Designed miniproteins, single chains, continued (5). Designs and how they scored, part 53

Each design is a single chain, and the fold is of that chain. pLDDT is the mean over its residues in the fold that is shown.

## One batch from the design tools (miniprotein)

Design m17936
Fold by ESMFold2-Fast:
Structure m17936 (fold): chain A 55 residues (1-55)
Amino acid sequence: DEEKLAAIVRILKESHARTGEVTDADYRRAAEALGLSPEEVRRLLAEGGALPRYA
């Protein structure tokens, strides 16, 4: 999960740097890349303390 969280954060950080926000489309993209659901992506970010930074 640590590696998955790092990969998710990288994808969302790049999206946030481009647009200034993170959207459902960005969560879906991260989920697709890792074979997860968008809900699982949000849960991992919340558990890792990253969700407030990217939401």
Scores: mean pLDDT 70

Design m17937
Fold by ESMFold2-Fast:
Structure m17937 (fold): chain A 55 residues (1-55)
Amino acid sequence: MLTEEQRRALIEAMLDYIDGKISKEEAKERLREAGVSDETIEQALKFADNTKKLL
């Protein structure tokens, strides 16, 4: 479903968001521009939010 390039973009955006380097809104926009589906973005952000709360 995702290309390898889209998958790497997803991982990098999520890590940047978890690290506090970018906002959730910036992460969403970057992934939409990369062609990632809104459903996939939502699932990834849910995981990232849970991870961020544990840090």
Scores: mean pLDDT 79

Design m17938
Fold by ESMFold2-Fast:
Structure m17938 (fold): chain A 60 residues (1-60)
Amino acid sequence: SITLRITAPSEEAAQRGAEAVRERYPQTQAEVEGNTIILTSTGDLNTAIGAALDAIGEAI
């Protein structure tokens, strides 16, 4: 598995990013700790990168 941590500008932004990942990437677990989004993917690296980019786009 691959774990990525993304820092968002706020807790609200982190929640938006995490929700986008949950809706679009069923192989990726998205959790929020403060303003940090924690993504854990059981898929390949391309899936993890795609989820991270989507989370960043929704968080900003």
Scores: mean pLDDT 77

Design m17939
Fold by ESMFold2-Fast:
Structure m17939 (fold): chain A 65 residues (1-65)
Amino acid sequence: AALSVEEARELAREAIELVKSGDAAKATAGLLLLVGALIDAERAGNEEAVRVLEEALREAREIMK
C-alpha cells in the first residue's frame, strides 16, 4: 500500500529519535529512512505525507549541524 499520512508521521518520529541519539550511524539511518519514505510519498502523490517528511528531514538536518 502507498505510504499514509499516519505512517509518515510515525516514520518521522522514529527517524528524529535516531538523529537525536548522538550516534552518527543511527543519525545516518534516520536520514535514509526519511529520504526513502519521502520518495515513496512522492511516487504515491501524497502531498500531505511529502510535507510531513520534508519538515522532518529539515529538522533532522538542523539537529545534525
Scores: mean pLDDT 82

Design m17940
Fold by ESMFold2-Fast:
Structure m17940 (fold): chain A 65 residues (1-65)
Amino acid sequence: SASAQALYDAGKKYFAAGDYRKAIAAYNAAIEKDPNFKEAYENRGEAYEKLGDYEKAEEYYEKAK
């Protein structure tokens, strides 16, 4: 839980800096620690949208539900 939160927080910092690929890697690590971490799935989807990968964004938004 705590380690998943720390990875998620790192992902948010990368996202804010425009490092969307690093954000995705951090969100993936958070999900690996906590597969029920809905916020990480949502923010991963948004990071894929920022990269222009709308197909993956839609797929990952569905996993957030």
Scores: mean pLDDT 85

Design m17941
Fold by ESMFold2-Fast:
Structure m17941 (fold): chain A 58 residues (1-58)
Amino acid sequence: MYSEKELKIFELRKQLLKAIDEGDLEKAHRYARELAKELGISEEVLIKTVESVLEIRK
């Protein structure tokens, strides 16, 4: 069973993955920041992870 917050996290993950697949760095950064805030982790760490994934997937 999912709470409202868990559903929001699921949607943010979906949008983040879509932005990564599209190579949209601007959207990927936006969704990564929102996801990091909801998960309580460092925005800088998640953003750097996303940048690394985009570099690998080119």
Scores: mean pLDDT 76

Design m17942
Fold by ESMFold2-Fast:
Structure m17942 (fold): chain A 69 residues (1-69)
Amino acid sequence: SELRRLIEEARAGTRAKAADTSLPPDLVEEVLRGVQEVAVAVELTVSRKLKDEERAREAEELLREIEAE
């Protein structure tokens, strides 16, 4: 899914930059999870407003995966 790929690319880029700043990895992961949850919630709302059922389905699947972790 496009949304999954973009989220993973953003997370990987953020982790790489965080490594240069000596931030604790656990803190970075907690912040990234929070940002990811908000991003998916926004995407789901927008997709439903646009009546893009495929896009909404992908966002719902990602939200379930985040909740299962």
Scores: mean pLDDT 73

Design m17943
Fold by ESMFold2-Fast:
Structure m17943 (fold): chain A 67 residues (1-67)
Amino acid sequence: APRAEAVGEGETLSEASRAAGEAVRDVLAANPAAARAAIEGLKKVRPKKPKTLRVRVEGDKAEVKGF
């Protein structure tokens, strides 16, 4: 199963999510289920205003955490 992990940093959540998304773009493009999971994870992080995001993709699962 495709596996990828990326850390994105920025002054805003938008910048951090863009950086992390670019790093795992090819894996997410190949696995729509993981892409949907990453989007749902990002929604849960928005209220916390993190400057650093970690995105971990494993098969059909994706985890998004803010720091």
Scores: mean pLDDT 68

Design m17944
Fold by ESMFold2-Fast:
Structure m17944 (fold): chain A 60 residues (1-60)
Amino acid sequence: LDKYQKEVAELVDIIDENLNSEQQQELRERIAKEADELAEKGEYEEAIKLAKKLIEEKIK
């Protein structure tokens, strides 16, 4: 896997450790929609930043 996919996998692990199954599904779907849009534009760093922000907001 490239660096982007590795960082995404690490974020998925954080989600699995900190959220219940319903929260995990909702957050993953939102990340996929919003972060995938940025990744399609080639903005991988911004996609990762957005994913991290969404995770932090959910686990606080």
Scores: mean pLDDT 74

Design m17945
Fold by ESMFold2-Fast:
Structure m17945 (fold): chain A 76 residues (1-76)
Amino acid sequence: MMEEEAIEKAVEVGRELLEKGASPEDAIRAAEKTARREMLAQYLAAGFSIDEALEKARKVAEEARRRVEELAKERE
């Protein structure tokens, strides 16, 4: 649940940047940063260790990256 919300928010950020004419690289980087930041903050607030929070943040950032990369590929 928390992971999917963070990923969806990150993908929305990437999509909006692509719609506004940002490069695919900029949109992907913004989505990764958004997903990582949201998940890290949520996991630390929930009482998980920094190592656990970082590992989860890495996984959701990677998934957000993949979804935004697919969105960018659909653009001509």
Scores: mean pLDDT 81

Design m17946
Fold by ESMFold2-Fast:
Structure m17946 (fold): chain A 70 residues (1-70)
Amino acid sequence: SLIDFIKEAAKELHDKMQEAVENKDYETYEKLEKLADEMNKIVEKYLNGELSEEEAKKKIEEILKQVKEL
């Protein structure tokens, strides 16, 4: 489901943010913080009906790809 996918993406993002803090990599942390903000914005737009499930999933997949590259 989209909700399960969002939870998995949020967990991966959170794990990367914790790793960045532990390594004192504040540049990577700042990038992850911006990606978290983008993901929250997509979820809000989905919940208020501005984005379809398919559109929201595609946008979150792009964010998750960027998180994995960091």
Scores: mean pLDDT 87

Design m17947
Fold by ESMFold2-Fast:
Structure m17947 (fold): chain A 69 residues (1-69)
Amino acid sequence: GKKEAKEYFDKGNELFKEGKYQDAIKYYEKAIELNPTAEYYINLGRAYRKLGDFEKADEYFQKAAALVE
């Protein structure tokens, strides 16, 4: 549920801080599967951007924008 999604998101953020962007993506995707939020999509997009995948980064930033509107 929502609490479990936040736990995955927090783990993703820890991995992101360690520079483990591919592993961070896996945890952000698990968080989104349980509870899709704009914040989770933004951080997923940031991780793709760090890997140089600008197309996927832009896609997820657009998904985040749609959730705040």
Scores: mean pLDDT 89

Design m17948
Fold by ESMFold2-Fast:
Structure m17948 (fold): chain A 68 residues (1-68)
Amino acid sequence: SAELEEREKENEKEVKEQKEKEEELEKKIKKLKEVDGLSEEEIEELLKKLEEEKRLKEGKELREEAEK
């Protein structure tokens, strides 16, 4: 059915967006670590954001699994 196809497309989009956010944060952290004289506080803030994104993704996956 068209509804199932739409749900699959939406799930793929959300998974892709979450992966892209995680990758962007990881790339930013890596780039910042390569810059001399950078504040460690900025790196810690980005690491915290990356961890939060991972937690949100895991929470969603657990909820989806529980509904099945």
Scores: mean pLDDT 71

Design m17949
Fold by ESMFold2-Fast:
Structure m17949 (fold): chain A 97 residues (1-97)
Amino acid sequence: MMEAMQAGTGGGRAAVAAARGGRAEAEREGRAMAEAAKGPSRDGVLAAARAAAEGYERGLGLRGAAAAGNGAAEAASKGLGPEGAYEEGLRMAEGVR
């Protein structure tokens, strides 16, 4: 329950961080959230932060970046590894399955 909440929050928070200071700030926020998370959800939160940062860097805006992060978090929760979750998040943000 807490893990799913932190993963869902990660996309939005990472997107805001990316808007403030780019990829480095989004990754810093992702690491802080991952440190607060326990167990296997750490990798999912980090993948969500990376996807949100990349989405914002590609010019998808705050909504697109949040969609990338949330998509990555959802993919990780369904058993995708961190790299697979990251790629799935980016595809969802671009409107591609």
Scores: mean pLDDT 68

Design m17950
Fold by ESMFold2-Fast:
Structure m17950 (fold): chain A 85 residues (1-85)
Amino acid sequence: GSTTINKENGTLTVSGNTLSGSVKANSKVLFDVTTPTGPIEKLTVNGKEVQPGEEKDLKISISKNSVYVENTSDKDITFSLTFKK
């Protein structure tokens, strides 16, 4: 199954080992959700694969029970994180 969390300035979907979401321009969003465990295998930003830590204008902080996303750009950003099993 999947879980989707809708906030005013963003959305996050958890499905298996994947987090996918969007955050509006110049916005910060905290999602209260149980996150997948394990190391990050893949990160995509606006449909393009990016090395973790090389994403510009986007900060993603993940804990066991939360995902914090900050978009400092002037455009909406979509992202996807895949965790290794």
Scores: mean pLDDT 82

Design m17951
Fold by ESMFold2-Fast:
Structure m17951 (fold): chain A 107 residues (1-107)
Amino acid sequence: MEEDIQALKEIKELIEKGATASDLEKVRELMSKLSQEALDTLYDVLIEELRKHGLLSDEEFEALEKMKELPYEVRVDALAQLILRLVQEGHKEVVLNAIDKAIEKLK
């Protein structure tokens, strides 16, 4: 849990400093340090936050739910790409809030 919390804090710091598509490999590296439980927690919280803010269609939500059944490495890549896309689209606050909620659930 402590290592998961530290990795999430490092991801948060990178996003706060203005991560872009060029930081994809760094975000993937940090996410690969997360346990499967921590990755699933972040994924669930992020989807919930996106849905609450009307940033997911029902079709997109269904597609993301199906991705939970994919291998860990595929989920790491998908989540890293999703986070950076959201930041680029101006939804940085939603992403940061999701990371904070994931950290609180892992304490």
Scores: mean pLDDT 81

Design m17952
Fold by ESMFold2-Fast:
Structure m17952 (fold): chain A 72 residues (1-72)
Amino acid sequence: MKIEIEAELTTKTASVEEVVELIKKNLEDQGYEVTEVKVEKLSENEYKITVTAKKVENGEEIELTITLTFTL
């Protein structure tokens, strides 16, 4: 099963690194293994973060892809 989630985040208090670590922690707390993290700079204050994670449940592999647009 493949699940894709897209979201936009605007914040004045968190760094890109803090957002990435929060996503990883939440996914790992839900039993997912984070397999890939991609951070792309779109402009001076805009970043695209893509996180891919996998979980095995009842012998089936579930792949989750989260894409966030982060604006400072």
Scores: mean pLDDT 76

Design m17953
Fold by ESMFold2-Fast:
Order: structure tokens, then sequence, then C-alpha cells
Structure m17953 (fold): chain A 46 residues (1-46)
């Protein structure tokens, strides 16, 4: 299984940079859903 999941460190950097929304690329699936949840938990809208 190949997929790119955001690390907690990557999400922290997005928050520090002041990112308020993010666009996810790639096919829908479990990895994408995990990334969405992590971003939403950090306060970033997807």
Amino acid sequence: VTGNAFSDEEIKKLVEEGVKEATLTGPPGPVREINIKKLEEAGIKV
C-alpha cells in the first residue's frame, strides 16, 4: 500500500505559517481521510 500521510510536524508547520485552508491532492481513500482529520484537528479547513 502506497500513500502519503501528513506527519504531526508537517501539520504544526502549516499552523505556524498561518494556513487556514488546505487542498488535498491524490485519490480518495483511507490515507486522505486521515490527512483530513489531522488538518481539521489542527484547525485547518479542507
Scores: mean pLDDT 71

Design m17954
Fold by ESMFold2-Fast:
Structure m17954 (fold): chain A 65 residues (1-65)
Amino acid sequence: SLEEFIEELKKIIEDYKAGKITPEEARQRFMEIVDRAEKEYGKEARDKLIEEANKIVNELQGIPE
């Protein structure tokens, strides 16, 4: 399901925060799941994953805007 792709995204971010993967590896893994989600569920699924990624990144950075 799309929720499983969001869960994979959260795991990528957790691995990155834990220092287990580099920013480059995190980007590559994120692009892979985005591509898979778009192929399986279409553009709306891709857009939803990008939205969730931006939300999580903004929350982690604590950027107020």
Scores: mean pLDDT 75

Design m17955
Fold by ESMFold2-Fast:
Structure m17955 (fold): chain A 79 residues (1-79)
Amino acid sequence: SELEEEAKRLEQQAASLYSAASINEAGAEVNRELAERSSPEMGERLLKEAELDREASEELREEAERKEEEARRLREELE
């Protein structure tokens, strides 16, 4: 079924995006932790990088959710 193949493709894309989001989130956490042990100057840069990684993670998660929702709609049409 075309719908089954497309749903599976969207689910796979969503999974990849969730994985990317998790990596960015983990990176943000590492940078926040590292900032606590760094000089004030380096700490500020690390915190800014952590913020960007967090924003990127949120965008990736939103994209994954959209693809997951689309896959769900396609699967609802399967009988």
Scores: mean pLDDT 88

Design m17956
Fold by ESMFold2-Fast:
Structure m17956 (fold): chain A 86 residues (1-86)
Amino acid sequence: MAVERAEELIREASRLYEEAAEAYREGKYEEAIELLEKTIELLEEAERLAEEGLPEEPERARELAEAARRGKESAEKAKEEAEKKL
């Protein structure tokens, strides 16, 4: 369950990240920042859940935790870029 939930949260975060990219392209920087903050929050939860799955599914849990960390880094960088436009 934890690993499956982490994967669901990563998918949801990816969707929000795309919405943030659309907002950024439209010059809606404040909206983009809000979407990126939600993306980061989902990825933090996904990383936590993936790590909880390590004892049962170590390889899959490790891959999901790494994906969540990389996604969070990308979202944090995108948020900094959007904040510079304000």
Scores: mean pLDDT 86

Design m17957
Fold by ESMFold2-Fast:
Structure m17957 (fold): chain A 79 residues (1-79)
Amino acid sequence: MKAQDKVTEIARRLAEAATLDEKGKEELLKLSTAILEGDEEKAEEYMRRFIEATPELSPEEGEKLLEEAREAARETKEL
């Protein structure tokens, strides 16, 4: 499924960019769930929180991740 592929890619990039402790893994799970539920607003909110907690991400990469999260949630909602 296209949305699941996007969730997998986003999760992979976030895991590569940051060391995920137990709290980070919990937040990533919430983000993935919001995307799969088609909740565009929550997906954007959780992604923003993750980006703010991950200073290793460039501003440009952060904007791309936000857009990808919104698009993935929207695509799931359209199903």
Scores: mean pLDDT 71

Design m17958
Fold by ESMFold2-Fast:
Structure m17958 (fold): chain A 84 residues (1-84)
Amino acid sequence: SEAIEKAIELLEKGAVAAVVLDDYEAAEVLIEAIKRLEKATSLEEALEILKETLERLKSLPPSPGRERAIELVEKAIEILEEEL
């Protein structure tokens, strides 16, 4: 799915940004989400993964890396919701 591929690209950018901003916890959450998205068999499953990922990021301490990760996950959710 092109939509899932776009979501993965956004999360990869978020993971790189989180590492550059020294938020390794946010980066790890995104890396785990990317692995789950690569195995997702439907847009609905991918959307559930992204929503769970967003809640996990929101539970982490506030940081610039976390905020950037949240922005990119929210954008990925919007892309998938538009395809559903």
Scores: mean pLDDT 89

Design m17959
Fold by ESMFold2-Fast:
Structure m17959 (fold): chain A 55 residues (1-55)
Amino acid sequence: SMEDEIEALVEELVEAAEAGDKERQREIYRQLVALGVSDDEALRRYLELAERRRA
């Protein structure tokens, strides 16, 4: 589903950020926008997941 694809991309975004891979982060943001996720919503989902992973 579209939501499953979005969740997978947000997970990759968190992993890319933890690895310091800024180019990969940019590519994933573009893919999220292509799926209809706004830049603000993508950032919001990223921050929520990153916070959750750190407990």
Scores: mean pLDDT 82

Design m17960
Fold by ESMFold2-Fast:
Structure m17960 (fold): chain A 59 residues (1-59)
Amino acid sequence: MELYRAVMPVPKLTPDELALREGDVVEKLEEVDEERWLARSLRTGEVGLVPKSVLEPIE
């Protein structure tokens, strides 16, 4: 399971995006393009697009 942590707050600007708080943990589901992943928030259970640049791996 690929887990990542948000390094900063991420606002939901469109319905397809995932809103995150700084420190939120997400599971990577799919790579949508070179800049964005489809991820699930472990705090909220919501699935949406997130910029990979705001995520750091948890290992």
Scores: mean pLDDT 82

Design m17961
Fold by ESMFold2-Fast:
Structure m17961 (fold): chain A 90 residues (1-90)
Amino acid sequence: SLDEVIAQALVRVSEAAAAVKDPKVRAKLIGLGSEMSLLAERAKKAGPEEQKRLVEEIVKKLRESARLAKPYDPEIAEEILELARELEKL
């Protein structure tokens, strides 16, 4: 389900933040996670058109999270990208 994929993606972004040695990059990942969490809450209450727009914004933030995480943990970055691709199919 949409909610399950988003929940898994947020967990992976949190794990990525923990793996990052650079405090500035870690702060950006934490910020992206918080922003996506708020978008996910809005998506649950939204109609189909607004939900699609909010999910597209979550996908963009997941791709940015993966880009930031890749130099520190390429495996978790790829897992984040896989979850972004799953969201794009829903």
Scores: mean pLDDT 88

Design m17962
Fold by ESMFold2-Fast:
Structure m17962 (fold): chain A 72 residues (1-72)
Amino acid sequence: SAELIERYKALVDELVEGIKANGGIGTPEDVQIQREIDALLEEIDNPSDREALEKYRREAFARAAQELAARG
């Protein structure tokens, strides 16, 4: 479903921006968002869509890690 894909991406973006705003420090809320992301991924039956979303998540976190490293 396109709606599930959009929700997954929105949650990944929310999680990444929250982590960046907190200087890379994890919170209990981040863990809950990660669980929601994982649950949405399990609802995606199309393997190609699942692979694309997993790649989106990995790339988003990789960019965030690079940005945080560049800060100091």
Scores: mean pLDDT 81

Design m17963
Fold by ESMFold2-Fast:
Structure m17963 (fold): chain A 75 residues (1-75)
Amino acid sequence: MEEDYEKGKTALEKGREALQRGDYEAAVKYFREAISYFEKALKKADGEMKEEVQNLLDEARSLLREAIDRLRAAR
């Protein structure tokens, strides 16, 4: 659980950095990776951790959508 959670957070941070650099292809890749790890963490999470992981998963999904929209605009 903790390993998937930490890997998800690292991927989320890398995705944000890529998005800030205008590397939308890398941002999409990292946000998809973050979603995968948070989904694994969510299956093992309980109580307060489940709510935290769900919030991070929702954020990663929102950022993935933004990265895809930016990528489509850049062509």
Scores: mean pLDDT 84

Design m17964
Fold by ESMFold2-Fast:
Structure m17964 (fold): chain A 92 residues (1-92)
Amino acid sequence: MPSEVEVLASLAIMTLEIGKKAAEKGDYEAAVESAELALEMVERLEEAGADPELVEEAREELEKAKEAAEKGDSEAAVEHFERAAEILAEIA
């Protein structure tokens, strides 16, 4: 059975896929909302005992994705969402 960490990481990855697709379409408001939701999930991952180094790296990439989306930088937002998803997959 998946652990709480595995479930939360999987949900976060799905949220990042939504954020990435929103950024690709120029829906920066939805991309920012997805990044904020994923940041909340990363905080819960830390509380659940996920690797603190990977949690910090994922948080940094998500903050960069949010900043890029707020600036309307689709390419940068997509890149940072993809990097965050790779880190979260390593946690899962």
Scores: mean pLDDT 86

Design m17965
Fold by ESMFold2-Fast:
Structure m17965 (fold): chain A 80 residues (1-80)
Amino acid sequence: SRKERLIAVLDRLEEEVRKNLPPGLAKRFSDFLRDARRAIEATEDPEEQREIVRFVLDYLKPYLSPETYERLRAEAEEAL
């Protein structure tokens, strides 16, 4: 489903932050991504799902390589 694909994008984001960031930042962003996952699971509105995913990607953009950001952004847009 669309929700499953969006959750897969969040799971990949969590893997990237866990792999590339210091443990304290990785934990904070994992908590943030878990909240985002719950928000996506709680809504059937495609526009709300788009806003949640866009907010997450924009918030994490400074902490991702440009290549990783563009790949995950494209995967999220394809899932929407």
Scores: mean pLDDT 83

Design m17966
Fold by ESMFold2-Fast:
Structure m17966 (fold): chain A 83 residues (1-83)
Amino acid sequence: KPEEAIRLAEEAIDYAEKVVKDTNASPEELKKAYNRVAAAAIRLKKVAEESDPETAQRLIELANRAKKAADEVKKKYEEKLSS
């Protein structure tokens, strides 16, 4: 279960980073990236609560990376809405 949460989070972070760097990304693509990476961060924190301390630390660190990616996508989305 932690392995699945990690895999999904890594995929969500990678997608979010690609969308943020894509100057042609639509608001819809940015919203999709935000929702995926935000959901991944929540899932990682939930799994961390049920994990051993060493695994929990790794999951929380990844959740913090996912949150940072979500914040970057949100900033880009707000920029795109400033038409």
Scores: mean pLDDT 82

Design m17967
Fold by ESMFold2-Fast:
Structure m17967 (fold): chain A 67 residues (1-67)
Amino acid sequence: SEAEARAREARVIGVRLRERRAARDPPLSQRELAERAGVSPATVSRWESGETLVSDETLARILAALA
């Protein structure tokens, strides 16, 4: 189903965001990523847990913040 596909995508994106954030030297905190992306730390936490699917526009902003 579409809901199951979105849930799987949200989990995959969330894991990748957490890995990229943690792989930096020094690692970025959820708060620091949130500040760079223009969102709350709670929003970053929900994305990384897969609770919420990141929109394409927001994902592009986050990837720019992690570059």
Scores: mean pLDDT 81

Design m17968
Fold by ESMFold2-Fast:
Structure m17968 (fold): chain A 56 residues (1-56)
Amino acid sequence: AAAQAEAEAGALGSRHLPVIRRAKKRIDELEKETDLPDVEINRQVALEFRAEVAAA
C-alpha cells in the first residue's frame, strides 16, 4: 500500500546484489585464511567493499 520507500530500497538492493555476493565470498575467504572473529572480518570486508559499492 505504501511501500514506495521499500521499492526504492529494493531497487538499490538489486543493483548492489552482485557486490554483496562478492563481499560474502570475501568474508568466507577471510574466515578460512585468518584467525579474526566474525565482527573483525565483517568490518574489514565492509571497508573494502564500501569503495566498490560507492563505485557501482
Scores: mean pLDDT 65

Design m17969
Fold by ESMFold2-Fast:
Structure m17969 (fold): chain A 57 residues (1-57)
Amino acid sequence: SRGDEIARAADEIEALLRAAGVRVPHSRVFRAAREAVDTGVAPEEVARRLAEEARRA
Protein backbone atom coordinates (compact mmCIF):
# COMPACT_ATOMS: atom_id res chain seq x y z
CA SER A 1 0.00 0.00 0.00
CA ARG A 2 1.03 3.65 -0.31
CA GLY A 3 1.30 3.87 3.47
CA ASP A 4 3.70 0.91 3.51
CA GLU A 5 5.82 2.53 0.78
CA ILE A 6 5.97 5.81 2.74
CA ALA A 7 6.95 4.01 5.97
CA ARG A 8 9.68 2.09 4.14
CA ALA A 9 11.02 5.24 2.48
CA ALA A 10 11.05 7.06 5.84
CA ASP A 11 12.99 4.20 7.46
CA GLU A 12 15.57 4.24 4.64
CA ILE A 13 15.95 8.03 4.81
CA GLU A 14 16.38 7.96 8.61
CA ALA A 15 19.00 5.19 8.36
CA LEU A 16 20.99 7.21 5.79
CA LEU A 17 20.80 10.39 7.89
CA ARG A 18 21.91 8.49 11.01
CA ALA A 19 24.86 7.01 9.10
CA ALA A 20 25.81 10.54 7.98
CA GLY A 21 25.61 11.84 11.58
CA VAL A 22 22.81 14.27 10.74
CA ARG A 23 19.76 14.82 12.98
CA VAL A 24 16.42 15.69 11.35
CA PRO A 25 13.00 15.63 13.10
CA HIS A 26 10.88 12.52 12.41
CA SER A 27 8.00 14.73 11.19
CA ARG A 28 10.27 16.35 8.56
CA VAL A 29 11.56 12.93 7.41
CA PHE A 30 7.99 11.58 7.14
CA ARG A 31 6.84 14.57 5.05
CA ALA A 32 9.87 14.15 2.77
CA ALA A 33 9.21 10.39 2.43
CA ARG A 34 5.59 11.04 1.42
CA GLU A 35 6.69 13.58 -1.21
CA ALA A 36 9.35 11.14 -2.49
CA VAL A 37 6.78 8.35 -2.95
CA ASP A 38 4.39 10.76 -4.72
CA THR A 39 7.14 12.12 -7.06
CA GLY A 40 9.23 8.96 -7.58
CA VAL A 41 12.38 10.40 -5.97
CA ALA A 42 14.79 7.84 -4.48
CA PRO A 43 15.28 7.80 -0.67
CA GLU A 44 19.04 8.30 -1.18
CA GLU A 45 18.42 11.56 -3.05
CA VAL A 46 15.98 12.79 -0.38
CA ALA A 47 18.48 11.97 2.39
CA ARG A 48 21.21 13.88 0.53
CA ARG A 49 18.98 16.97 0.24
CA LEU A 50 17.99 16.85 3.93
CA ALA A 51 21.64 16.47 4.97
CA GLU A 52 22.57 19.53 2.88
CA GLU A 53 19.75 21.54 4.50
CA ALA A 54 20.95 20.51 7.98
CA ARG A 55 24.54 21.58 7.18
CA ARG A 56 23.31 25.07 6.23
CA ALA A 57 21.41 25.44 9.49
Scores: mean pLDDT 83

Design m17970
Fold by ESMFold2-Fast:
Structure m17970 (fold): chain A 80 residues (1-80)
Amino acid sequence: SRGDELLQEFTQAVVDGVLNKASTQQQIQIVQQQLQRAKQAGDSGTAQLAQQVINQLKQGQPMDTVYQQFVLQAQDRLRA
């Protein structure tokens, strides 16, 4: 579905950001862009995951931990 495609694209974008050693602010910008895409597509589940990641990064949670948790949640949803 379009929602699954959007979640896959979102997951790839955040993984690429981590692999490229993007700063916390750059990671937040990447996730905010994906949040807007999810909202425009009406994908509330992906939007909720994106908002969770943004909130965790803004609260100073370790980037690696936040993205490990995000990837696991995204993979679980894509397999459902």
Scores: mean pLDDT 77

Design m17971
Fold by ESMFold2-Fast:
Structure m17971 (fold): chain A 60 residues (1-60)
Amino acid sequence: MLTEEQFDLEVEAALYYIKAAVARLSAERYEKMGNTVQAEKDRKEAEEWEKKADELDAQI
C-alpha cells in the first residue's frame, strides 16, 4: 500500500517536472525569436509546474 502510494506520487512528480522542462524549452525558443512576452509567460508556467512537482515530492 505505502509503496504503491509512493510510486504514484513519484510518477506524478516526474510528469510535472517534464511539463516544466518543456515550458522552459518553449521559453528559450520564444526568447531567441525576440518574443520576450511569451517567453516570460512560459517561464512562469514552468515555475508553477516545478512548484507542483516539489509539493508532490515533499509527500514522499
Scores: mean pLDDT 80

Design m17972
Fold by ESMFold2-Fast:
Structure m17972 (fold): chain A 63 residues (1-63)
Amino acid sequence: DPLLERLLAAGFPKEVAEKLVQAYKEGKITEKDIENAILAVQLGADPELAAKNALSYAESKKK
């Protein structure tokens, strides 16, 4: 999966990367949300926190 490989290359642990890929495939997050999470990690954010923020932001968009 190219998206999974991109997330792993950006420094996300496999379990966290798989959660983001699954959320993207389910339409819960966009490619832009994933790019923002990658940028956050590149700027020094914790990968688990970056992933939680992306998923939380997606949840807030439902309301």
Scores: mean pLDDT 78

Design m17974
Fold by ESMFold2-Fast:
Structure m17974 (fold): chain A 61 residues (1-61)
Amino acid sequence: SLDLITRGIALILRGIGLIFDAELLLKKGLISEKEAQEMIKRGEELIKKGRELLEEADKLL
């Protein structure tokens, strides 16, 4: 499904962006190490969900 592919890619990109933002904000001293770890964990969960949607799309082809 094109919808599953689009959603999967969007989640992966969002997750990558969140991890990048967490590392950048932590480096600049704008957030705590705890807040950065929570953002990274959330980003990793988004990437995992996106990958699962792409795997589901492959089963429909």
Scores: mean pLDDT 87

